# Designed miniproteins, single chains, part 54

Each design is a single chain, and the fold is of that chain. pLDDT is the mean over its residues in the fold that is shown.

## One batch from the design tools (miniprotein)

Design m1870
Fold by ESMFold2-Fast:
Structure m1870 (fold): chain A 88 residues (1-88)
Amino acid sequence: SQEELEKRIEEKLREAIANAESDPEKAVAALEEAIELLKKLKTNSPEEARGKEAAIRFLEIAKETLKEGKGLKEAEERFYEELKKEKE
């Protein structure tokens, strides 16, 4: 169900945040699962679809940033830069 998917996504995102500093490999695995679950979510409007795509892009950037040994703060900064480029 949609509600079950949303709950699982939230659980994986919380797992990623909890492990980002202490266990980056576990955080990356949680982000990969969250991305897969998020892709399965149904959207009911173009606005929701854009929000889903933006969320997936952020999680992909977060995943790569953690793989580089950097933190979620730098991932957030990278996401805002990429979002700006897409709208130019």
Scores: mean pLDDT 82

Design m1871
Fold by ESMFold2-Fast:
Structure m1871 (fold): chain A 69 residues (1-69)
Amino acid sequence: MNREELWKLVKEIARKEGKKLGLSDFEAETVAFKVTLEAMRRQAEGEVLSRKDIEELVEEEAKKLAKTR
């Protein structure tokens, strides 16, 4: 998956999960940025990420941010 496709997918998932957890648009975009960097790192190491793997990364990052508020 190229960087643009990955960013678009991660932003979509982060917005959905962020709304469920009461995150602002800015907080959801912060989650998307962090998850995209982690996903790119894993892909660079040879990992193949499914949509489910990306959803789990977003959910974990969004929950961490929500818990610190």
Scores: mean pLDDT 79

Design m1872
Fold by ESMFold2-Fast:
Structure m1872 (fold): chain A 96 residues (1-96)
Amino acid sequence: SKEEILAELRAKIDELWKKGRNASKEDVIETLKFLLENWDKLSEEEQRRLLLALGFPVPLEKRKEAIETAIYFIERAKDGYQDSAIAFAIGYVLNG
């Protein structure tokens, strides 16, 4: 259900914040991929709130592109550079 998807997304995001600096690239990628797989099931407000919790303050029309771009750059980043990869992805889609 949508409620189960939202609960799972919140749980995944909470675990990332709980791990902090110990969150692996794989932990972040798994969370972003799960969000992307369920994207069209979410309202615009739910999409906005979840992306803000993940550090993606991007306009509505660029939200899906920002997630896809973040996955691309995180996969290519060195371990421990996930936040830098996300910041780069946001800058990339905002300038496109």
Scores: mean pLDDT 81

Design m1873
Fold by ESMFold2-Fast:
Structure m1873 (fold): chain A 74 residues (1-74)
Amino acid sequence: MKEAYKIGVEKNKDKIKEFIRKEALRLGATEEQAEKLSNDYVEELQKAADEGDIEKYNKIVEDIPRRLLEAAEA
């Protein structure tokens, strides 16, 4: 089961990055901020998946909308 999370991140990292980038830009972030956010999220998800920490993985996913709003307001 933990293998599915690792494969999911690896296969979908481009899609995840694009989603985060588009959403950050929509909220008023710069291109540079959008790139940084997308990279940081993918790295955090990859680490949680590699560790098999499903609770941490789910928490990161749940926090995405809040962190995007915080970054756009900065």
Scores: mean pLDDT 72

Design m1874
Fold by ESMFold2-Fast:
Structure m1874 (fold): chain A 72 residues (1-72)
Amino acid sequence: SAKAAELFRQAAEAARQGDKEKAAELMAQGMTLLFGESKKEGFKKEAERTAKSLSPEELAQGLELLAERVEA
């Protein structure tokens, strides 16, 4: 999905700027768009956990790879 890929790229940019909260929000939005609104709370929690466990650079790299995988 081009829209989800765009959200993940925006999340990667936020992560590189050190804004992990914004990165987690954008990541959760992208995941919700791909997999459905019913899992929204789960994706929010998972994105927050991921952002806390990774450095800004690691988070940005992971999000860019995720964007590439979902863009067709």
Scores: mean pLDDT 83

Design m1875
Fold by ESMFold2-Fast:
Structure m1875 (fold): chain A 62 residues (1-62)
Amino acid sequence: TIVTEIEYKGHRFKVVIDGTKVTVTPIGEVTEESLKAAKELQAELNARLAGLAEQAAALAAL
């Protein structure tokens, strides 16, 4: 499990990665904009993890 903090679109987020599951939570003021940014970041990270898993499987088959 990886826990870190990142800044995205001017907002700070707590990011928890547990296996292939990514959870993004706004830090500080929770606004409509910060919630939207959190959803966008979570979707992007989930897509990247899925792509990485596919690449790892392909490399293991070499």
Scores: mean pLDDT 76

Design m1876
Fold by ESMFold2-Fast:
Structure m1876 (fold): chain A 94 residues (1-94)
Amino acid sequence: AEIAREGAEKARKGAESGDGKLAKEGALEGAAGAGEASKTDPEAALEAARAAGEAGRASVKDPNASGSDAAAAGVAAIGASTSAGLAAGRPGPS
């Protein structure tokens, strides 16, 4: 759970400061932590997913600045969201 939250915080700080590398590293750490957190703390997994999504959005607001960092954050957001979804279980009828 701690890794997911620390990754989320790092991703937010990177996005806020315009540090695409820090945002990407935080998003990837958050996604990895979300996988572990999904076993016992689904809220930490959700926090990591949200932070990775924010990092991705911040990165793509200026697509010329950090295309690869935005892509990495986007992949991390998908991974973290998948982990959070598995922890939360399936919603009603598909």
Scores: mean pLDDT 65

Design m1877
Fold by ESMFold2-Fast:
Structure m1877 (fold): chain A 96 residues (1-96)
Amino acid sequence: SGSMNATKEKLAEIAELDPRFKPILERFNELVTRYQAGELTPEEAIEELRKLQRELLKVIGTVKDPELQEKAMLLLVEMNGLIAELLLQLRQQKKA
């Protein structure tokens, strides 16, 4: 679990409900595109995901709808899953 495409779809759904999430969606889409094109290392992708988590947390603090706030908080958990997957890939590369 933690497919970048699945996280992208959930973030797109939240951005449709509240346009304050659109800049985060745009940066996530750029990250996914660059990573899939081989333009980002796993370490660089982790750093960009950490930046997105900080931005997402700031936007969550401005949301008044409890259901939307909960959905957005679950995205932080999913982004942690993506970071964990990338960290495991880095560990395997160092052992090979």
Scores: mean pLDDT 83

Design m1878
Fold by ESMFold2-Fast:
Structure m1878 (fold): chain A 58 residues (1-58)
Amino acid sequence: GMLSKERDFRRELADRINELIKQKKSYEEIVKELTPIEQQRRDELFAEAKKRYEELKK
C-alpha cells in the first residue's frame, strides 16, 4: 500500500540526510540539497533533516 511505499522512500531519504550530516553540512545546506524533491514531501523532508541535525549537534 501507500504506507509501505512511503516507508521505502523515507529510508532512502534518511540515508541521504545522514550522508549530508556526516559531511558536516549545515541544516540550511541539507534542505537546499533536498529541495529538488517533490514539493508534497518537502515539508516532511525538512522536518526530518532538522530533527536529525539537532540530534547530532547535541
Scores: mean pLDDT 68

Design m1879
Fold by ESMFold2-Fast:
Structure m1879 (fold): chain A 60 residues (1-60)
Amino acid sequence: PLKSGIALGERLLADPRLSPEERAEVQENLAILKDESASAAQQTAASLRLIGIELDLELR
């Protein structure tokens, strides 16, 4: 769900454990999720990548 992906991305940006590279990736994927012209495939890929970053942080 788009709304859940956006909320996740916003929570990740508040996480101090993010590297500058991870932060840039979160910002890029959030921009895709907020882009009204983005395809469903692009939004799905962006959401899955944000979930992957969250899981990586939880395993640290």
Scores: mean pLDDT 80

Design m1880
Fold by ESMFold2-Fast:
Structure m1880 (fold): chain A 62 residues (1-62)
Amino acid sequence: SLLEQVLNAGHSHGNPGIGAQRVLQALEGLSIEEQLAILDQLRPHLDPRVIETARAVLLARS
């Protein structure tokens, strides 16, 4: 599933910045609104620093 792929991407590295980059790569092709919604769903399952770094990148693109 897409959610499982995104979770695996976020857990793929101990550096939150690299984790955020890989999460964004896994979400590529979705709208910014859909990417933000998926990140919100994954808040209990990922490092908050990964979530907030990815959100900051998406908000800068909007």
Scores: mean pLDDT 83

Design m1881
Fold by ESMFold2-Fast:
Structure m1881 (fold): chain A 97 residues (1-97)
Amino acid sequence: MTVEERIERFIRLWFLLLLENTEELQDEAARLLASLSEEERREAFERIAERLAEVSGDEGIKKGLRDAWEGKPVEWTDEQAKKALEAARRLAEEELA
């Protein structure tokens, strides 16, 4: 598996975990994340943040995810959290199709 394939597989698993939080999927996601460098993990997270912001139509979601990646507190409202979850479900369904 190439680095690009591992990044894309991790992104797919991240969305799937929001629909199906199984130990098997968690373990696979953790192993993929551990196999990536800090820069590659940042790239994966930026792609997740960008997809969620585009689908949700809320740029605050993207900022919150970036802040979380940098170890800063995430100041999402309940509405933003709901929008992020709905966007992630839509993206997970598209990845499964």
Scores: mean pLDDT 76

Design m1882
Fold by ESMFold2-Fast:
Order: structure tokens, then C-alpha cells, then sequence
Structure m1882 (fold): chain A 87 residues (1-87)
């Protein structure tokens, strides 16, 4: 899990918007917790690969559309911070 978390964060840091990067990192933490709970090693590995693919695609899309990145960060970041602060 450490390598997957570090890779997800590295990819998220390529985002031009710092707020969008924070949202992607926080969303990745939520998904990593779910992936880590998978007992089947093969299914866990597939879920890890899928997570990294989703993070890459999200970064690519948001870097191409700064307005979408701003809107998602404004709407998602307060919720993501609140959910992780409670967990």
C-alpha cells in the first residue's frame, strides 16, 4: 500500500490547481482505505491498478479543464476534509 499511496500522491501533485490536488489526494485516501480492506491479494492488486488509472485520468482531464478543476475543488474539498476529519 505505501508504494500505491506514494504513486497516487505523485500523480495528484501534477495537477495545476493546488485545491484540486488536495481533493484528489483526500479522495485517494478514502479509496486506499477501501482497497486495503480487500482480503483477496489478486483483487486488491487489480483495485490498486484501477485506482492509479482513475487518478491519472482525473489529473489529465482536470489539467485540460481548469474551470472544472476549480468547480470540483470548491464542491468536493470541504466534504472530503469533513469526512476524513471524522474518520
Amino acid sequence: MKEVREEAYRIAEKLKSPEAAELVKLSSEVELARVESIEDPEKREEAEKKLLEIVRETVEELNKNPELARELAKKGLPLARALLARA
Scores: mean pLDDT 78

Design m1883
Fold by ESMFold2-Fast:
Structure m1883 (fold): chain A 55 residues (1-55)
Amino acid sequence: SDTITFDVPSSVSFQQLKEKLLNLKSEDSDLEIVSEQSDKIVVKRGNDIVIVKIL
């Protein structure tokens, strides 16, 4: 399993990011939100971990 980190601009709000993740989760049963912080969301998909950080 791999860990991938994405930095997103501060122009992308936490609310917008969360909305997109909820939409993706409804379409992909393997997608799981592992942790949700004020500036960071950790998502697991299958054996991969994706960290999305808001700058």
Scores: mean pLDDT 70

Design m1884
Fold by ESMFold2-Fast:
Structure m1884 (fold): chain A 97 residues (1-97)
Amino acid sequence: MRASEAFGDTLVELGRLAEREGSVGRAVARLTGRPEPKTDEELLRAIAELLADAVRAAGGRASTEPVEIDGRPAVRVTITDADGEVLEVTLSSRDRD
């Protein structure tokens, strides 16, 4: 499995668990075995680390960096596949204006 595929597959699994549990925070807690995140910043950090860990387990490289976008908490995830391709994804608590 490619590291980018591991990222995508983990995101799909998180989405399915979030639908089942009725909460993204509970889904992350189930997947990580850690307490449910209580703030948007904690939730974004937990999701970013979950995705980064999946990439690392698939043989890729991943790093997470807390950032701020328009005064709001966000996390930047940088993924490097084994073939050297770099993908950058930013997770934020707000998708719309």
Scores: mean pLDDT 76

Design m1885
Fold by ESMFold2-Fast:
Structure m1885 (fold): chain A 72 residues (1-72)
Amino acid sequence: MSEEQKEEIKKILLDQGHSEEEAERVVEELEKAKSGDELNRILTRANVESGKPLSNEAGKKIVEIAEEGGLI
């Protein structure tokens, strides 16, 4: 995943009300994800830990960026 892709995901998370620490952690976990199942678990944890559920559009954009970043 590129630095620009990480920054885009971070911005989406911050815009949805997540903290900067939470956004940075989610980006780091997504960079290490190797499957769609892991990606879904990471996003589910982010929603639970922040108490701020992602909008459907925000979640879809994050998945799209993560897939372009090397998720098979």
Scores: mean pLDDT 74

Design m1886
Fold by ESMFold2-Fast:
Structure m1886 (fold): chain A 70 residues (1-70)
Amino acid sequence: AVSRAVGLMILAVGYLLEGDDEKAVESFIEAARIMVEAGDYDGAIEVLELGLEKFPESERLKKLLEEVKK
C-alpha cells in the first residue's frame, strides 16, 4: 500500500522530467489516494502539496487536497 504509493511518486517525477504533465499529475493523485486508503493523511497532504508546487493550477490536485485536509 504505502510502498506502492512511493513507487507512484517516483513515476510522477519521471513523467515530469519527460514533460508528460498529465501522467505526472495522475501519478501524484494515485499516490495520495493510496495513502488516504492506508490512513496516512499527512503523507497524502505532503504528496498533494508537492504536486501543487509543480502544477499550481491543477484543479484535480487542489480538490483532492481540500478533501484530505483535516
Scores: mean pLDDT 76

Design m1887
Fold by ESMFold2-Fast:
Structure m1887 (fold): chain A 63 residues (1-63)
Amino acid sequence: SSMKERAEKLKELTKDLPKEVQRQLELAAALIESGSVEAARRLLDRLRKEHPEAEEAIDFIEA
């Protein structure tokens, strides 16, 4: 399924990131999927500032 494919791609993009960052990115993706876009955006903005190494994964979630 499309959702499974996106989840697998996100895991590939985040595999070398700290586990805490991986969990926050997975939470942001779930928030977008559930329609909580504003909460996801705030979380992703914080992650982008605190973890520049996560930029590619953040861009993927926002696409």
Scores: mean pLDDT 83

Design m1888
Fold by ESMFold2-Fast:
Structure m1888 (fold): chain A 73 residues (1-73)
Amino acid sequence: GRLPAALVAAGERARAYALSKGFSEERATEFGDRVMLRAYVRGRDRVEAEDVRLAARAVGLELSDEEIATIVA
């Protein structure tokens, strides 16, 4: 199925954030895609903090709870 617009927007926020932390385009895109896919597979039309936290762990990006909340926003 097609990804909900809110998930795409959250993935783009995650990607932009990773780029701001010095990640390459490829790794930032992987982070954004992991955030979107995790929420989508769990039947959500929105991203939750755990989706961001687990995606960050998978790509080796360290985020505070405040940074995670900013991506979820």
Scores: mean pLDDT 82

Design m1889
Fold by ESMFold2-Fast:
Structure m1889 (fold): chain A 83 residues (1-83)
Amino acid sequence: PATSQSAIIVDGKVVYTDEPAPATGELIRVPSDSAPWNAVVTVDGRVGVLYKDGSFEELSPGEFGARYAGAQIYDIGDEIDKE
């Protein structure tokens, strides 16, 4: 089965990682060959879409599944709460 990667928000930008959060804030990069969206992340059990400008749109799991079928979900760790 597929595994989710962790992501955090640093300086208004989302940083993805499957390891502990990095100290620096960087723009998230996502594969443009899979979808026109930037990334999808799970924040404290809530699912949302991260856009290229760093904005975040929260969606219910059902809304996410309907809008971004086949997209990969990233789990955001405790770091998101500090934002």
Scores: mean pLDDT 46

Design m1890
Fold by ESMFold2-Fast:
Structure m1890 (fold): chain A 86 residues (1-86)
Amino acid sequence: MVSEEAEKKTAELILKAMSEEEKKLIEEEGLNPKAILLAYHLLLSDESMTDEDVEKMLEIAMKKNGLSKEEAEKIKKFLEKVRKKE
């Protein structure tokens, strides 16, 4: 289990690695550090992750990692907006 401080630091590093457009989308949706970590993991794993796998990961995060339903919906919106960028 990642501590909240380690999770926040990792999220900050992730944001530095993201494009300006991706950072803007994260800010627009208001993702917390836990949601940023999961969103980035799903974004990097897109080639090996189906929509069903994404839904399963969000369900596990809500059940086991304390991710709220609201944060899960924000992650879904973020990924949808990123995927629409051709």
Scores: mean pLDDT 72

Design m1891
Fold by ESMFold2-Fast:
Structure m1891 (fold): chain A 100 residues (1-100)
Amino acid sequence: MEKEKKEKEELREKIAELAREAALALSDEILEEAQKQAEDAIKYGSPNVKAAAEAILAGKEAFAEYMEKAAKERLKDAELEELKEALKKAEEILEEVKKA
C-alpha cells in the first residue's frame, strides 16, 4: 500500500517536470504570440484563464513555474492509471514543442 503512494508521487513529480520542460522549450516567437493572446484573455477570460495569462505575460520562467504547479494541483487526487495516461500525454506535448 505504501509503494502505491510512492509510485503516484513519483509520477506526479515526473509529469510536473515534463510540463516545466515543455514551457521552457517554447521558442521566443511562440511565447511572444502567446503573450499577445494572453492580453485578450486577461480582459475577457475566466479567473483560471486570467491566472494562466498573467504567468505567460510574466515570462517563460514564470509560465514554467505556473505549469508545474497546475500539473501537481490537477493530478493531486489522480489514480495510478490516470497518472500513467497523463505521463504519456506530457511526453507527447514535450516532443511536439521540441519539433516546433
Scores: mean pLDDT 78

Design m1892
Fold by ESMFold2-Fast:
Structure m1892 (fold): chain A 83 residues (1-83)
Amino acid sequence: SMLTDPKARIEALKAEARRLEAAGRYREAGDKYVEAAQLSEDPDERIEYLRRASRLYELGGDTSSSQSLREIIEFIKIEKNIE
């Protein structure tokens, strides 16, 4: 089922995040990218989704969540030896 397949769920989350962002619902859009990151096993994809979420939280006025995600990104980069 599309709803139970992780890749299909990630695509649905990305589509919903884009709709929420277009509507100015930045914090909710960020939440969708965090969920997408949690479903991805690829560290590069995870970092990409978390960077998008961090920016969206900042736009939505949630600077503490934005900063927390930046710290998580740096830990992933160190752990996976990514520049």
Scores: mean pLDDT 86

Design m1893
Fold by ESMFold2-Fast:
Structure m1893 (fold): chain A 93 residues (1-93)
Amino acid sequence: SEISVEVSLERLEDGSVRVVDTASSTVKVATISVMLQDPSGRLHPAELEKVEFTGTQAVSVSRLPTSTPPSAVVISTVRTESGEVASASLQIR
């Protein structure tokens, strides 16, 4: 099955970063996970605030802490119920 994931980032007034992931597939979407890769390459989980699964589509909203540096990379990974995986990444600027 074909799978796509789109990531949008917004730095909020309190310095935190809001991450919005939109996933679509030809098969049911099972999971969305959001990780922050710091400048040293270490991965840290984002705080999941909301997730909605609607069959072959899913939307998640996650928050990254105020200490998130501008050079960090957000990596969003989507998995279908068949086990197929796709990921997208965006650098915080």
Scores: mean pLDDT 81

Design m1894
Fold by ESMFold2-Fast:
Structure m1894 (fold): chain A 56 residues (1-56)
Amino acid sequence: SLTPEELLEKLKELDRQGALAAINGDSETLQRYLKEIDEIRKKLKEAGLEEEVDSL
């Protein structure tokens, strides 16, 4: 499984891709990324990295 640091990096990547989908008006792709982001945010908060997550 991914470490909390690897999850944080993945979260940053998904956030960037989600922003691009939003700019392109691709609401379906944006919603898929937002769901994955929410799941990773929950895992990071459980791992004690809540402040890092909130800074993004």
Scores: mean pLDDT 78

Design m1895
Fold by ESMFold2-Fast:
Structure m1895 (fold): chain A 72 residues (1-72)
Amino acid sequence: MAAVRDAVAEAVRKLAEESPNPEVQTALRKLSDAIAAGDGEAVAKAFQELMKIDPEAAERVIRALQEADGAA
């Protein structure tokens, strides 16, 4: 559903804005853009990059996804 996808992309974008690390911020923005585009391959690559840079930020993304699924 586009609405759920947009909500998740927005949540990830907010995490990027809150991050003090520019590499994490860039990775989160790429992930947000990939989610908004519905490109599963790009999402997987962006998430893998995020996990290599900051596993805690990757966990926050997983929690945001779980919250969005629970609200849908």
Scores: mean pLDDT 76

Design m1896
Fold by ESMFold2-Fast:
Structure m1896 (fold): chain A 72 residues (1-72)
Amino acid sequence: VEELVKRLAEALRENGREALAYSVEKNLPTVIKNSKDKEKAKKLLEEALRAAEEGDVDKAEKLLAEIGEIAE
């Protein structure tokens, strides 16, 4: 999880989303640990990483919001 979060943050920085990258590194690991559905949260994280690496930051941001919604 930590490695996926780090890679996501790097992809977000490369696309000019420095503030979002910082928020992801600081908050996302805790959100995933507290998630009602950790498997779904991890899958959404992997999808967000792919979207960010493809340059689709809007899609990555929507997927990150979904991870937050399934928190405890």
Scores: mean pLDDT 77

Design m1897
Fold by ESMFold2-Fast:
Structure m1897 (fold): chain A 92 residues (1-92)
Amino acid sequence: MDAEEVLKELREGVERVENDPSQLQSESSRKHYEIIKKILEGKELSEEEKAKMSEVEKLTYEMLKKIKEGEDPEEVFEKMEKEAEEIYKEKE
């Protein structure tokens, strides 16, 4: 799957949430949505916004940034999935 297909699926996900806001039940879900939306719009996150991100949100930001910069989405996803698993393993 190429970077454009991944970014398209994420954009479609954002549109689905915008059409059905009831999917944003928690504060963490709303924050995650806002971060993805900003990345897809090509906006830079402020230092304050980065400081408020969870470890998983930071991984998502870095993953999307690398894909947008032309790295292979499959390799980026595999690496970030392993890093996310380590976070979950430590936190349970």
Scores: mean pLDDT 67

Design m1898
Fold by ESMFold2-Fast:
Structure m1898 (fold): chain A 82 residues (1-82)
Amino acid sequence: AVGSIEAALGGALDQIRKAKDKDQMVGYFRKGIDSLVLNGAISPDVGRDYIRKATNLISKAKDKDQMVAIARKLLLEIRDEA
């Protein structure tokens, strides 16, 4: 359900905000995606595609605020497609 997805996204965003570098940011994003896949909210293929997008976009980000904004945008896109 949408409410369950939004709760999972909120938890993922809190972890992402605590990341110290790009690798940790991608790692927390991946954990959030893995949780959504395990709960059946998205398919493994969709999860892998979003991890690729996040990795590429976060690698090009200039600062932590931009990385958080990218992660949030992708997680909201997943919510809207689910």
Scores: mean pLDDT 77

Design m1899
Fold by ESMFold2-Fast:
Structure m1899 (fold): chain A 85 residues (1-85)
Amino acid sequence: MLQQRLQVFQQKAQQGSSQAWSAAGHVHRQLGDLDSAISWYQQSIQLNNGQDSLSWQRLGDVYRQQGNFDLSDQYFSLSDSLSSS
């Protein structure tokens, strides 16, 4: 269940797993909690010093769902620049 996965990822994030922050954000997005998803993705990006292409892409997905296409495109561009080479 999504809530059980969320608890596991939140626990791993608190134990220092930067990947778990992005995973928890993705579960929040699946639950429809877009604001929480943004916060968890931003924390993953910060912990990786901006070197988190997946979290940048997922932020783009969230902002697109909110109808903020300009900000979505900026985050997709950041994700692509980190993933391409």
Scores: mean pLDDT 79

Design m1900
Fold by ESMFold2-Fast:
Structure m1900 (fold): chain A 70 residues (1-70)
Amino acid sequence: SDEDRYEELSYRVQDLFGEAMRISATNPDKAYETLKAVLEAQKLLLDNAPLEEIEKQVKRAEELLREGKK
């Protein structure tokens, strides 16, 4: 259901926040970029934005995090 999808996206945003904080010691610039993307995803969740928009922003944050771990 859409409710289950919003809940899943909320958990992914929380995980991304924690992961971005973990890389902040070794890659502060990428951590900051990732955190900005995470905050945008959180804002979309709070605004009850369309699932597609939230998923796009979460995927962007996940990609930035992957780059920060390299």
Scores: mean pLDDT 86

Design m1901
Fold by ESMFold2-Fast:
Structure m1901 (fold): chain A 56 residues (1-56)
Amino acid sequence: LDGQARLAEAQALIAAGGDAERADLLASGAYTAFLQENDEAGAREAERVGREAGRL
């Protein structure tokens, strides 16, 4: 579970105006991965990206 890779893919999809559902799933996966890694900053970033995907 690579949180950083999933987060990067979610951000790329949002920037391209692409698949919002996939971006949301990737951001949710990143959030879980960062929690398992004890990366609170990464988890907060994933929450923000997921919220942004929901606006697409």
Scores: mean pLDDT 78

Design m1902
Fold by ESMFold2-Fast:
Structure m1902 (fold): chain A 74 residues (1-74)
Amino acid sequence: SSQYQQQLQQSQQQLQQDPNNAQAWYNRGIALENLGQTQQAAEDFRQAGLLYQKQGDYKKAHEAFTRFQQLVES
């Protein structure tokens, strides 16, 4: 899963530079989910949702919260 390991590294670097980068939280969540880190992925999707909501991107907030719910219900 070199694709997801690369996405994990890129999103971690983005979050070190800007912890308010909602897209980076979302991308790290996707990478962690695909690498089997389900709990951390859920937390990242929740953070992405909250940040998108704060930014007024309600469509992306809904997408992030939906992924969060799917992971905590599994």
Scores: mean pLDDT 89

Design m1903
Fold by ESMFold2-Fast:
Structure m1903 (fold): chain A 100 residues (1-100)
Amino acid sequence: EAAARISRALSLAVTPEEAAALTPKQRNYILYALMLANAGYLEDARNLLEKAVKEHPSPALKVALAAIYVLLGEFDKALEYAKESGNERAVKWVEEEAKR
């Protein structure tokens, strides 16, 4: 459920070129955050991705972090990171989730 929402956000906002440009470390951060979120550890997933975005920034990591903030109900923070990703599709997705 949580993993499905994050996967949807990533599929809407991350290009194949951006996905291919991810380092193994950046990919592992996304995978571990998905595992944590799916298990209900949303705060741990957020903390992991915040660290990842700060140390190894990428559009995909910012979209994943925005999706975690949506799951936490923190839509202002989700919108901030979606905008920082530079992807209007991610911004629109967060805005639509906030209307639920």
Scores: mean pLDDT 77

Design m1904
Fold by ESMFold2-Fast:
Structure m1904 (fold): chain A 82 residues (1-82)
Amino acid sequence: SHLEEAGRYAGLAGALAREALGAKADKEKAAESAIESLKTLSPEEVLKQAERAVYIGKSTGSEEALKYGEKALEYAKKVLEE
């Protein structure tokens, strides 16, 4: 589903951003946790979380985190259209 894709990519963006800052991150657990978190939110709040994932990618300088944040935003917009 678009919601699960938005959550997966947002979680991956966060994990990659943490790795760029020298922290250890479990990418699979981050993705799963983000998906479960987004299931509790409205479509508008899902969009805000995806925008935050893009911001985190930009602020950490991780090109990979930014790319995943942008994918999260793409799917979050599709959730809002449903």
Scores: mean pLDDT 83

Design m1905
Fold by ESMFold2-Fast:
Structure m1905 (fold): chain A 82 residues (1-82)
Amino acid sequence: MGERLAEEGRRLGEEGDGARGGGLASRAVELDPRAAELALEAGLTAARGGSKSSDSRGIGGSIAGIGAAVEAELTLRKLEEE
């Protein structure tokens, strides 16, 4: 489940829907830490999509994407270091 949410978030981010992409990436890592790598990619993609927009909604999407990427990175570190 988490992996599917992360993949869908990445696709939405690539299409320029950073807010939805970032939200799905955050949910993916919360539900399934093993999806953290995909969630990191989705979060970064959402951040890039949002940063191309000067609108408040685009900025919010970029922030959500960055937050998701940070959360996924921390989850990956915890899994590696046990």
Scores: mean pLDDT 65

